Designed miniproteins, single chains, continued (4). Designs and how they scored, part 88

Each design is a single chain, and the fold is of that chain. pLDDT is the mean over its residues in the fold that is shown.

## One batch from the design tools (miniprotein)

Design m15028
Fold by ESMFold2-Fast:
Structure m15028 (fold): chain A 108 residues (1-108)
Amino acid sequence: MNVEKRLEEVVERNKDASPEEIAERLAAEIHRIIMELSKYSSPEEVLAAVKAIIEVILKLVKEGRLTVEQGKKLLDNIVFHVRYYFKDNPELVEEVEKLVEEAKKELE
């Protein structure tokens, strides 16, 4: 799964939209990605995909396409979905939570 390309396509389709609209569309795509990962992917593939999602969010905040608050909300959304779909893998959930907390520090 090319996660970066999927998220970049959402941004390009909504290039003239407000940051709030872009954030809403990205939240929906992130949910779809994590749901698909829960059905077809190893824990290693899930971690790689989560890292790619985080990198896209941080880039979009740096470029001014998302506000800091929208970026943080999207990062929280990753944790929310991972806790739900991977509840039987607490080690994976803890790794994702650590990645999200480090990413939030980058936005401060």
Scores: mean pLDDT 87

Design m15029
Fold by ESMFold2-Fast:
Structure m15029 (fold): chain A 77 residues (1-77)
Amino acid sequence: AAEEARDKEDFERMGQLVGAAGSAFQSIKDGTQPQKSLQQAQDSLQGLRDIAAQSSPELGAKALTAAAQIQQGIEML
């Protein structure tokens, strides 16, 4: 179904956003373009919140959990 295809696409997008945030945190730790890397982490956080707002409750809960972890990472910088 179209809904099933959207959930799969949102799940794949969530994985990409989490990976991008991880790469951004590593770049900040390594001192590589810290402002640009911080912006990338913030963009990933917003993307996960957007997925949570549009996805199924189950996928939305997973996206919000990932977003909370990224937000905590940003606050600990």
Scores: mean pLDDT 82

Design m15030
Fold by ESMFold2-Fast:
Structure m15030 (fold): chain A 61 residues (1-61)
Amino acid sequence: LDRSAQAVLEMARRLKDGAPVDEVARDLARRTGFPLDVAREIAELAAKDPDGMMQRAQQAL
């Protein structure tokens, strides 16, 4: 699921840059077609630990 790893990496970078969680979650859901609830959970996890999320996404690429 390389496409998902790339999307998560971009999301984590945007959150580290100070983007709002709600905006990033909506953008992710719109681009991937995933349910908003799923996108929101991923965005919340990334916001809590952006560095860890980026490391995992890079390993998956």
Scores: mean pLDDT 75

Design m15031
Fold by ESMFold2-Fast:
Structure m15031 (fold): chain A 81 residues (1-81)
Amino acid sequence: SLKLSVGEKIVLLLYENYPKALTEEEIAKQLGISRSTVRKALERLVKLGLVEYDEETKTYRITESGKNYATFLLLLNNYSK
């Protein structure tokens, strides 16, 4: 299988947890990646419109385009789930 970037791992994590939104800390803990690295990736994903941020709950959720991208990643990287 192809190696996934941090951003791709975050997209797939949010996809499998949909419709549940996750905090930056929850994402960092579940992926075993530093909060600073996750934050930089999340800022990029929000800019790309693949993820949205809720300031009131401080959570990130996958968008419709993000779900389509997750499906494409699963097909492209030949994942069985």
Scores: mean pLDDT 84

Design m15032
Fold by ESMFold2-Fast:
Structure m15032 (fold): chain A 92 residues (1-92)
Amino acid sequence: GAPLPTKCSEKYFPTLTAAQRDAVEAQAKKLGLPEGTGCDIAEAAESYLLAGLEPGFAARAAVSQFKRSHPGVLSPAQAKTLEEHLYKLLSA
């Protein structure tokens, strides 16, 4: 199998800054989530922002997409914390 890219800051996102992507990954790691969780959520949020969603809806949609794609990884409390953190980052 091919090695997975492990650094969120190595991905190009046209809407999110490297600092915003790295902040989401840092919050996910702080919650004890698997490596790359924050990167996947940030990438999903980018897609929703490009689709014209407001930051709050993009944050919720991104975390919901991750929960559907990776069932059982996020507790309800972890999902809420990530949604709130992502909303604050996207609204700054």
Scores: mean pLDDT 75

Design m15033
Fold by ESMFold2-Fast:
Structure m15033 (fold): chain A 51 residues (1-51)
Amino acid sequence: SAVEARKKREAEIDDASKGLVRAMHGDINDAHWVELARKILQEAARLDQQA
């Protein structure tokens, strides 16, 4: 269950980070913005799980 939850969360964060960058910046091929968005969303997911 932990491995399954991690994989699902990772896929959701990756998809959401690309969507967020596209909506705000318009260029999902900019690895810098995608990486930053991914880290922000990972932190948000951590707070959601730990709070």
Scores: mean pLDDT 71

Design m15034
Fold by ESMFold2-Fast:
Structure m15034 (fold): chain A 105 residues (1-105)
Amino acid sequence: MEVGLPDLAEAFGRHDNAARLRAAGFPRGAVPEGSYSRLHGVIALATPNVVDLVQYLLDQGEDPNALDGLGFTALDVARLVLDPATVEQVEAVLRAHGADLAARG
């Protein structure tokens, strides 16, 4: 069992990020293992080295197009919790690893 992304962010002092994730409908409390990827988790924490952590996880074979239990990509989480300049850096790294950032319905 894992903690939900809002609870993970709050545990690391990211109260604003936790509030944004809760407002977007992300579950609180205990969630099944695999309810979100490691990419979703590190982005929700929004540490100063988040871009380096995203790069590291993608180099380890994490899926840049992975969806969480709500259908959100790692980039969707980044847009909720990171500043625009950091979002641009995360988007560039995800795109370099094959993320479909240009999906047109």
Scores: mean pLDDT 71

Design m15035
Fold by ESMFold2-Fast:
Structure m15035 (fold): chain A 81 residues (1-81)
Amino acid sequence: SPAELAEAAVAQIEQLAEATLAYAAQIEDPEERARLLERFLAEAQAAKAYLETLPGVTEEQLARVQAVIDRVQAELERVRE
């Protein structure tokens, strides 16, 4: 169903965020780390925009993607300081 596809997509975004943050923590060069986080944010924002067009997407699912975006954005701001 469209709702099941949306749930799978949200879960994949959450898993990719965890992997990206873990990998970013291993990068010693702040510029390379920032580029990885920026790439993830661009992709996650595009994915959220696409999810908003899907029938059966819930406000809770969109909030979960936004929470991931906010967390990665916070890490990017920390890296840039």
Scores: mean pLDDT 88

Design m15036
Fold by ESMFold2-Fast:
Structure m15036 (fold): chain A 67 residues (1-67)
Amino acid sequence: APSPLELLEAMFSAYPDRIASFRELQHKEAAKSLAAAPEEEKAALQQRAADADARFAEAEARVRAAL
């Protein structure tokens, strides 16, 4: 049924600015760190950013599965 998805959308709709701002801030800080980092550290920073995105996706999937 679409109701669990609608509930998730309603939650994200209620706090979209906070969720979007938090993710935007994470990406902005990651990009800033990457730009300032020595070449030898860039790969590790990119991996950390990818891991953070993956954790967000996993958390979202778990919330959907629980609802």
Scores: mean pLDDT 67

Design m15037
Fold by ESMFold2-Fast:
Structure m15037 (fold): chain A 65 residues (1-65)
Amino acid sequence: KKLKIPLTYVSEADTAGFYLDLQNLSISRFQGDTKKAQEELDKKREEIKKGGEIALKELEEARKE
C-alpha cells in the first residue's frame, strides 16, 4: 500500500546515515566494493592536491608580471 511520509520527518542526516549503513553492510559482503571505495577516496585527494598546485603556480606567475 502507498504511504506518504515526508523525507523531512527524518532529517537529511538521519536518512543519509541510514543509506550509508546499508551500503557499508553491502560492501562488507561483496568483494571489490571496498577496493573501489578506497580508490575513489584516493582520486578525490589527488584532485584537491592538483588544485593546490595550480593555485601556487598562479601566485608565482603573478609575481613575475
Scores: mean pLDDT 58

Design m15038
Fold by ESMFold2-Fast:
Structure m15038 (fold): chain A 88 residues (1-88)
Amino acid sequence: EEEKRFEADVLLALALIAASIAMKTADPETQKKINELSDKAVAAVEAGDYETAARYLREMADLLEKSGHTDAAKAIRRVAEQLEELAK
């Protein structure tokens, strides 16, 4: 339980770092949506719902890819995949 939570926290932190870097050049509307999805992903991890957290991260990645932040989107999708595996 605690080991999985620590791993989930580290994975979430990596995704949020990638999103933060991308947001430096994103428009205000995209920044607002990313912040909302980040808050939801954090809440899901805190609840132990890693599948829901991964879903929010995938939505975040899709939004960033649409706005041209392809590298950040790839990094966040990788984290989402790892969270889905952790949720097993």
Scores: mean pLDDT 85

Design m15039
Fold by ESMFold2-Fast:
Structure m15039 (fold): chain A 55 residues (1-55)
Amino acid sequence: SKEEELAEFIREKLLDPSLSDKEILQGFLDKARELGLSFSEGMAILKEVADELKK
């Protein structure tokens, strides 16, 4: 699904040590727009993935 593709995208970017938080956020927003997801949907996915990886 589009939500799964966005979640996988952000998971890879959050695990990439060469990327800054700003670069990750911008790439995420661009990907969400490409997939046709709303800002609210995108932000919900970002928070869930970030919470999973924060440990």
Scores: mean pLDDT 78

Design m15040
Fold by ESMFold2-Fast:
Structure m15040 (fold): chain A 110 residues (1-110)
Amino acid sequence: MLPLLEELVEALRAGDLERAIELFRRMGAPEAALEALRRAAATPAPSARGGYVAEALALVMETLPEDDVEARELLAEGMNVVAERVGEELRRLMEEEGLSRAEALARLAA
């Protein structure tokens, strides 16, 4: 489990959702979590995509023992990576494309 979760965090940092789906399969993640990742991969809008990835990570966390601190910490790190990537795209839309915060948030959610 742990080595697969470490690889998962790296795949999320790279934005490699295809790799993340394969790692979820190898982990025996619940079908609902795999389905959430497949929705993320099919979703071009960064905020909605990030939301589906966060849903998938939360569904995996629910399957872990309460005392599996290392696995829970790695999943929390994965969630932070997802949030950071959405934040970077928000900054890019505002600073590089000149969108207002409201316009950038609407673009991320669309």
Scores: mean pLDDT 79

Design m15041
Fold by ESMFold2-Fast:
Structure m15041 (fold): chain A 104 residues (1-104)
Amino acid sequence: MEEKIKEAIEKLEEARTLLKQAIDAYNSGDKDTAIELAKKAAELLRETARELFSTFDPVLNAYAVGLLDIARLIEKGIKDGKVKEAMETALKRVEQLIEDLKRL
């Protein structure tokens, strides 16, 4: 269990870095790069959620649902043209999940 939590935290730290880079790219006027980085972050969140679901642990499954909700929020923001708002909200939620997982 500890190893799976550690792996999840490492992947979430990577997603956090991608979201920060996406926000920076958007603010610099490079919207195409921002969308590509945001899509990579969403994919990484979906992959992390799938790995947590594969444990069949109820606590980790609850975190996996949270990760899927964040991924969907990013994808919807891209579709609706609200990329920056979606990325900023996703970043805050990812940072909170990292903190919560570190306390397990």
Scores: mean pLDDT 87

Design m15042
Fold by ESMFold2-Fast:
Structure m15042 (fold): chain A 95 residues (1-95)
Amino acid sequence: DLLEQLDELSKSEDPEKALLNFLRSLNLSEKNISYFFTALREEVELSIYEVVEAIKKMNKEQRLRLIELLKALPSSADPKQQAVVIAKFIKSILE
């Protein structure tokens, strides 16, 4: 269950490794993962710790939305722009 994996990620002692493992479990390529981390760093200036904090604050509906957005990344017509959309969604949880 992806919701259970996301909850376990939010409690991890190694948030970067846990996040990478979660993204790979969604069958995201290394290129798609790179777009996502680049958007987090360049577009919204979020650290991995801030991403995990956002996930902790998410309710079930917001967590389901995050999973759907991440799953859509490989099939997006513009994966770089889709990564920016995901990064901005995560930042909005912290605002």
Scores: mean pLDDT 86

Design m15043
Fold by ESMFold2-Fast:
Structure m15043 (fold): chain A 120 residues (1-120)
Amino acid sequence: SREELIKRINELIKELQKLSDEMVAILAEVDPELAEKYRKVVEEMIKTIQEAIENPELPKEDIAKKFRELYEKFLEVSDEALKAMREKGVPEEKIQRFVDLSNKIFEIFEEIYKLLLELA
């Protein structure tokens, strides 16, 4: 049902926020400006998801375009973060944790996208 899909999306948003908070904490120790840039990208991701839930009339192609743009922004900031971490000599295990978190966030965002397409 629509209600069950919205419930699942909200559970995934909560997980996305939790993982994002951990990534922001890691980045804040390395580069506070990159941490803020990352936070804003995730905030825009969550806002886009909420807008799609609240506006069922939004065309699927518009949702797809916004998600693609957010994926590109997320990858760009993640690449900048990895470069900064390596240049500052961050321990490899912490860099690996950041990569693992980034991959999980990407997976959750893709799952949310698929559920949003089912809502439309």
Scores: mean pLDDT 85

Design m15044
Fold by ESMFold2-Fast:
Structure m15044 (fold): chain A 91 residues (1-91)
Amino acid sequence: MTLEQIREALSKKARLLAEIAEKVGKKELAKRLREIAERAPSANAEELAKMAKEMEEIELEMGKESNEEELEKIIEVLREAAKEIRKEALE
């Protein structure tokens, strides 16, 4: 998976979760998710990893909304990709 694909996936997921958060009355979580969606397209690998972690925390607070499994998979892939990118950069 390319970094650009990760950016797009994270941005789309954040927008969807933001709409769900608004519908269930969690306005602050929706705002944070929109910020992630806006920032993700220009984020580097480290920033994407931090954003994915923040989305994981928000998802848990939302109480198991739809897309939990997909979000977990995206976070796992993003963590692995960020780790590999950092390993390549260190040498």
Scores: mean pLDDT 68

Design m15045
Fold by ESMFold2-Fast:
Structure m15045 (fold): chain A 99 residues (1-99)
Amino acid sequence: SEQKFEELKKLMRELDRLEGEIAVLRTEAEHPDDVEAWQQTAQELAAHRKRVEEFLKELEERYKNGEITDEEMDKMIAELKQRVEKLQTELDELRSRLA
């Protein structure tokens, strides 16, 4: 399903966003005045985003070729939703601790 593939892409990008926000907050808490730590965090986030977009391109080609079943898509979406919920909880807890 094209609709399921779009949902999967949204969830993958939401995971990248949440992981990025957590990494930024951790760098702020642990190494606020360390320029090298901030540069490392920025580089790691850029590299992760690039890997996510590359994975999504590969996944799109597999989907177009009929190599991914709707059942496999449903399993991936369910797993990603669970991961998003866990990261959102972690982010909310981290924000509460840093306030």
Scores: mean pLDDT 84

Design m15046
Fold by ESMFold2-Fast:
Structure m15046 (fold): chain A 75 residues (1-75)
Amino acid sequence: SLLDEVVQASLAVLREIGEREPSLAALVQAAIRTIEANPDDIALQIAALREVRKASTDPEQRRRLDALIAQLEAL
């Protein structure tokens, strides 16, 4: 499903942020756990991605998170 595709893309981006910004590792792991525990809850997934987006200072990762949030909001 489109939701499954966006979930997999979200998890991939979050893992990359955790590797690139170790200071965000705990926040990233919390977001990954939230998304994996709630695969059908679009609102919780958006909230988890927004928390990581607020903390990230990397403009490319922020852009990727914004795109994923927009895709989830369109579902």
Scores: mean pLDDT 88

Design m15047
Fold by ESMFold2-Fast:
Formats: sequence, C-alpha cells, structure tokens
Structure m15047 (fold): chain A 71 residues (1-71)
Amino acid sequence: SEEEILQQMKELVEQAKQAKEAKDVEAVSQKFEQVKALIDTLPNPSAEQQELLREASKIRLEAIKAYLKEK
C-alpha cells in the first residue's frame, strides 16, 4: 500500500542517517538507491514521499563530501 511504502521510505532515510554517522558511504548510497527504487514504483508520489527522496539525496551528498575531505 501507499502507507507501507511511505513507512519503508522513512525507515530507509533513518538508516541512511545512521550509516552517515558511521561514515559508511557505501551503505548511505545503497539506502539512497532503495528510496529511489521505491519512489520509482509510484505513478504519483506524494509531496511527503518526494521530500523523503530529497532528504536521502542530501544525506548521500553530505556523506560523499565528508569522505572526499578525509581522502
């Protein structure tokens, strides 16, 4: 259902935040791809679902930037 997909996306974004804090860039990227895959299954994603995708994208960008600075 749409509500189940929204809940799964929220959980994936939370997992992406945890992976970022753990400095696991690969895990962050995997979680982002999973959020994107879920939203791509929806013909008309809600504003909340689109906001979750933007949040996941921001987390991924910040994780990559942090990784590049430590390299």
Scores: mean pLDDT 85

Design m15048
Fold by ESMFold2-Fast:
Structure m15048 (fold): chain A 85 residues (1-85)
Amino acid sequence: SEQEGYLLVVSAQFLIIAAEVEAALGDLEGARESLRAALELAKRAAELGLKEGAIEVLRRVAEAARRLGDEELAEEAEREIERIE
């Protein structure tokens, strides 16, 4: 369970990197999909007890979403941080 949560956090971190690359290439839809996937993995990691790792991922998702102009996704990530804290 804890090991599974750690792998979810690491996977979410790679998805954030993928989103940054996609955004740099002009693929804003792909970037948003990758950030959404990272958000869902962070939520699952938090349920498995990896709260600090999940919060760090969610903070990065919120920041990246704002850079893309996706305020709705940024707000969703912030609400998830509040739920976990």
Scores: mean pLDDT 88

Design m15049
Fold by ESMFold2-Fast:
Structure m15049 (fold): chain A 58 residues (1-58)
Amino acid sequence: SAADEIARLRAEIAEIVAETRKQAQQALAAGDFEALQKIVAEKGAQLDALGARLRALE
């Protein structure tokens, strides 16, 4: 059902957000701003795609 897919997408978004926070903190601690930019770009694209799928179901 759409409700089941929405719940799954929200769970995937929450997982990506948690992983992004972890990787970003590691990059900042290392002073690796290039890694930080890549993390934000890659995870941002994933979140945008999942967000678009959520909006299509609402």
Scores: mean pLDDT 86

Design m15050
Fold by ESMFold2-Fast:
Structure m15050 (fold): chain A 84 residues (1-84)
Amino acid sequence: SLEEIKEALELVEKAVSLLPDDHPGRERIRKLVEEAKRALEEGNFKKAQAYIDEAVGELADLFGIPLTGNRIETLKKAIEALKK
């Protein structure tokens, strides 16, 4: 849903904000966020979801979090790992 896509995007942005400024993964994920925002502006929700899923995969891989198919759950786990 659009609501779920927006929530996932907000959580990805929060995770990126918690990464150190010089972390190489931060720039990569930030670019995926910008692409997702552009897709949403164009009304292409499927494309936005694909970019968000790629960002979720990058964060999951970075922190060794299993992909359970639930992007919101995966993002919440990544944010928890980043907060310490």
Scores: mean pLDDT 77

Design m15051
Fold by ESMFold2-Fast:
Formats: C-alpha cells, structure tokens, sequence
Structure m15051 (fold): chain A 79 residues (1-79)
C-alpha cells in the first residue's frame, strides 16, 4: 500500500511523527495486520503517552474505513 509505505518512510526520518504513527496504526488495523499495528501503537505509548489525538485519529480511521482526510478532521474535532 503506497500510503503505508510513505508513512513508514516518514517514520524512518522522524521516529516521533505522531500523525504518521497514528495513521499507520489505524490503516494496518483495517488491513488485519495487527502485529505491525501493535508495534506503532507501542511507539505512540512511549513517545506520546498523554496525547489524546492519536487515539482519536485511530478511532476515526476505523470508522471511516481508512479515509485519512475525513478521519483527521473528525479526530481534531474530538480533542
């Protein structure tokens, strides 16, 4: 998936990219790649333990079926 590859490339340059980590968790979970999603979720827990935004974005990605633009807007409205 081109989007997942782009996000993983961004994380290679910035391991603390909150948006990239959250989007990867949501998109990989939608694909049933739970182990890969769990690795990025662990990084979110370490780097952003008190942030509500990544959890909101993951929830909205699951609700929208991977519509990143709609999920991001909805997540920003929730926090």
Amino acid sequence: DERIEELERRLAEDPRDELALAELVGLLDLKGQYERAGRYEAALAVFFPDSAFPRALIAELLRTGGDVEAARAAAEARV
Scores: mean pLDDT 80

Design m15052
Fold by ESMFold2-Fast:
Structure m15052 (fold): chain A 90 residues (1-90)
Amino acid sequence: TEEIPELLKQLDSEDEQVARQAAARLGELAKDNPEAIEALLAYEKLRAEVAWALGEVGDKRFVPKLEEFLKSEDELTRKAAELALLKIGA
C-alpha cells in the first residue's frame, strides 16, 4: 500500500515517538500484508524500533535480519534484537 513508503520515512525520523509509532504500524500491517514484510526485510538501518517491530510480527523470515542487528554497536539495538529473536523462538 502507499502507506508503507510514508511509514518507512517516519521510521527514519529523529523523533523517537514518530519512529516508534511507524514501527508499530508496519508491524501490524506485516501480519496481513506481504508488502509490509518485504519493506521491513529491505530496511537497511539497524534501529532498535525496527528490531522491536520484527519481533512483534514474529515471522521466522526476519531471523537473519535480527542476527545482523545483534552485531550492532548500539546496545539498545542489540537488546531489542535479542528480545525479538526470543519472541520468534529462534
Scores: mean pLDDT 76

Design m15053
Fold by ESMFold2-Fast:
Order: structure tokens, then sequence, then C-alpha cells
Structure m15053 (fold): chain A 86 residues (1-86)
């Protein structure tokens, strides 16, 4: 693969991993395991995952990485909020 194709593929893999994390947290929210604040962070992360997927479809690796990073931070914030209630 070209370097650009490799970077795009790496971004696709990273986006898929973040999508899996969001899906798990959405199931936890459906089971009443997340606070309203944590749910809002998960919903915002899901929107950034959608934006990352769109950027990948356009071949825009830089934009995709930006949205992936934002989604990861929101997921980490949601997990931290939830851990404080254990």
Amino acid sequence: MSEEEKELFDAEVETALVQIRVAILKKDAERGLLSPEAIKKVEEADKYVDKATQAISEGNVEEARKYIEKAKKLIDEAVKIQEEFR
C-alpha cells in the first residue's frame, strides 16, 4: 500500500475500535448503568465517530484523526464519570 493508503487504513481500524467502545457504552446506558452526564458524553462521542467515518470516506486522514481523538477523549470522560459512582 502507499503511505497515504496505509495511514487511511490505520485510521479506519482506529475508528472501528472507537465505534466498538461507543457501542458497549450505549448498551450500558440502555441498562441504566450510566449517569445522564456520562450518556451525553457517549452521544457526543458517537457524533464524532460519524464525522470521522465521513472524513475517511473522503480520504481526509488528518480530519479523521482529529475526530477520532475527540471521540476518544469523550469516551474517557464518560468512563471516568461512571467510575466515580462505583
Scores: mean pLDDT 83

Design m15054
Fold by ESMFold2-Fast:
Structure m15054 (fold): chain A 68 residues (1-68)
Amino acid sequence: EDNPELLLKLAEAYARLGNEDLAIEVFELIKSKFPEPATQQRAALILLKAAEDIGNEALKQYIIKSFS
């Protein structure tokens, strides 16, 4: 169903697996399907944490630039 929770978990999983391209693809999908500020903020926070946990500076910068 249309549920941001599933997409958020999927994006986090791809980010933690180091699959940056798929993590970004799911992040963009969340932004397009769930434009509400609260959902976008949550997506950004989840992905920023995942990027920091795995040390992916490029992913971190992408999320910061895209959310701004």
Scores: mean pLDDT 81

Design m15055
Fold by ESMFold2-Fast:
Structure m15055 (fold): chain A 99 residues (1-99)
Amino acid sequence: NPLEILDELLEKVKDLSDQQRFDYFYNQLTKLMGKDPRKGRIDWKAILADEKSYVYLLAFLFFDAKANNLSYPSQTEELFLLNRPYGYELYKKLLEWVK
């Protein structure tokens, strides 16, 4: 369940600063992908096929936006629509956490 994975991850980073949360998810996603998610093209299809990878990717994007003063992902982006039953709920939880 992607929502349960997200809740566990959010508890794990609860006491961290915005920068430390970004660093955590950046490091974890790099390990999961085997490459730097901010360099080169991300294999979105491979990442989105795995529930855990999908949740880590979404968390990374939101905490990257918060820590680096970037725009948050839009709920209408195909990224959220590819895992439709949970995409919007993950979006709402992450947005509430970073605002």
Scores: mean pLDDT 75

Design m15056
Fold by ESMFold2-Fast:
Structure m15056 (fold): chain A 84 residues (1-84)
Amino acid sequence: SKEELEKKIEEALKNSKLSEEQKEKLKKALLENPEVIPESDIEDLVKLLSGIDDEEIIEKVIEAIRNSKNYEEFKLLFNKAINS
């Protein structure tokens, strides 16, 4: 459900190193595109993004969520962002 998804996102973000602006952008992207990232993978995605020091790469990954129709498309865009 949307409530379960929102709770998962908020719990993952609470302990992340992401800025408040990055947290809000990521939460919005995930809630508006719930089909792109499986709920089971949200915590791992947030942990991975928290390990990225480059703010531009984090923004590209958030944009990849918005520009993807499904998880397979997201993984392709994500791999391009982190390997740039």
Scores: mean pLDDT 83

Design m15057
Fold by ESMFold2-Fast:
Structure m15057 (fold): chain A 71 residues (1-71)
Amino acid sequence: MKLSENEEAMRLLIESMAKEYGVKLSEEAIEEFIKERDKFILELASNKYNLTSDEITEKEMEMFEKAVKKD
């Protein structure tokens, strides 16, 4: 999957979650979350360390909650 396709998919997921949880995120907050998420994935690849899927999900949820609270 290409990075641009991943970014679009992540944007849709973030917007879907925000709608489901009854919160509204600014475009800036959405972009910041996507940027942080991309950095996280690159760090995983660069550091060659393994996280469980649960740990990855926890980190993604932390990033989402941070974006929501910052707005």
Scores: mean pLDDT 69

Design m15058
Fold by ESMFold2-Fast:
Structure m15058 (fold): chain A 81 residues (1-81)
Amino acid sequence: MTEEELKQLEEILKELLKEGKITEKEAKALLDDFRNEKEVPSADALKAARVIWLERSRATADEETLKALEEKWEKLIEERK
């Protein structure tokens, strides 16, 4: 990840934290996983990533697609506990 991409991710995470959609722990986990180039992200990192993807998808996807994405992300997070 480039420094510019990392900075953009930090801005997205700050906005989500301000909105109460993610926790500080989840935001930190996602940033740490990206900085350390982990192949397998932590459960907390996946929780933050899930919120980013769902918010992004809400602008372009229907309710059925959003529900399927939520179920898929919940399964991934559960597997990483």
Scores: mean pLDDT 70

Design m15059
Fold by ESMFold2-Fast:
Structure m15059 (fold): chain A 90 residues (1-90)
Amino acid sequence: SKAIELIKEAKKLIEKSEVPSADSLIKGLEEAIKLIEEGKLEKALVYIDMLIDGLERELSAEKNPKDIALLNEAIKLLKEARKILEKEIA
C-alpha cells in the first residue's frame, strides 16, 4: 500500500529526530499501519490525524533546524498518506 509506504518513511524520519515524543509517535505510526492492514481505515485516519497534531505540536516547540526539517517532511508524508486513505473510504 502506498499509504503504508509513506507512513514507514515518516517513521524513519522521526527515528532520526531527537524530539521528546519520538517513541510515542513511532508506536502511534505502527498502530496506524496495523489498522490499515486490518482494513480499519476510519480508525487509521483518526490515528493519523492525532499523529499529525502531535508532530505539529513538537514542531511548534522545536528549535533544532535538523529536527524542524525532519518533522516538516514527516508531517508532509502523513498528510499524503491521509489523502490516499480518505479517497479509499469515499
Scores: mean pLDDT 87

Design m15060
Fold by ESMFold2-Fast:
Structure m15060 (fold): chain A 83 residues (1-83)
Amino acid sequence: WGPAPGQEFVHSQVLRAIEAVGGVDNLKNYDITIVGPNDGLAEQAAKILKELGASKVTVEYGEPPPGKLVEVDEKEKKLTIYL
């Protein structure tokens, strides 16, 4: 029950990631990790990010921290997306 992750949620999370790094052109400068359940949505988000120019994207299966959608570390050029 509750809002199930789906295509619209993946799209919303990709948009949040783009905003967090200061625009789509900055995605290539970040080491991106996608954390979420093994339901195919993390792989879909990774594919979209790579098509948008992201150079390094890693998928990790696990439970996201409660209330976390996106985390950015500008100093270390790391971006984490939670699905």
Scores: mean pLDDT 80

Design m15061
Fold by ESMFold2-Fast:
Structure m15061 (fold): chain A 100 residues (1-100)
Amino acid sequence: ARAVDLAELRAQARAAAAWIDANLTPEQAAAVREAAAYSLAGALLQAGVAEEDILEVLSLLVGGEEARRIVDEVLALPSLEARQALVRERAARAEELLAA
């Protein structure tokens, strides 16, 4: 597996947040930011990234309180399959709003 470049991820998260706010409605923006945060939380936890670093990246998308909530929700799940199912559910919600 590639080592995770946290500086690059922070830069990408900031760029994604700026694009989302500029191009999507507030409702679409909220759903896409949340879906991206769940996806990153799942991927970074699986990669063994420190919780503090995951929180910093996610806070750029959803803010500190929501980042903490998302990380805690993903960590509470007992298996990789359950975590992946949650990530897919949040992605599907965002896709539905983008299609409307």
Scores: mean pLDDT 84

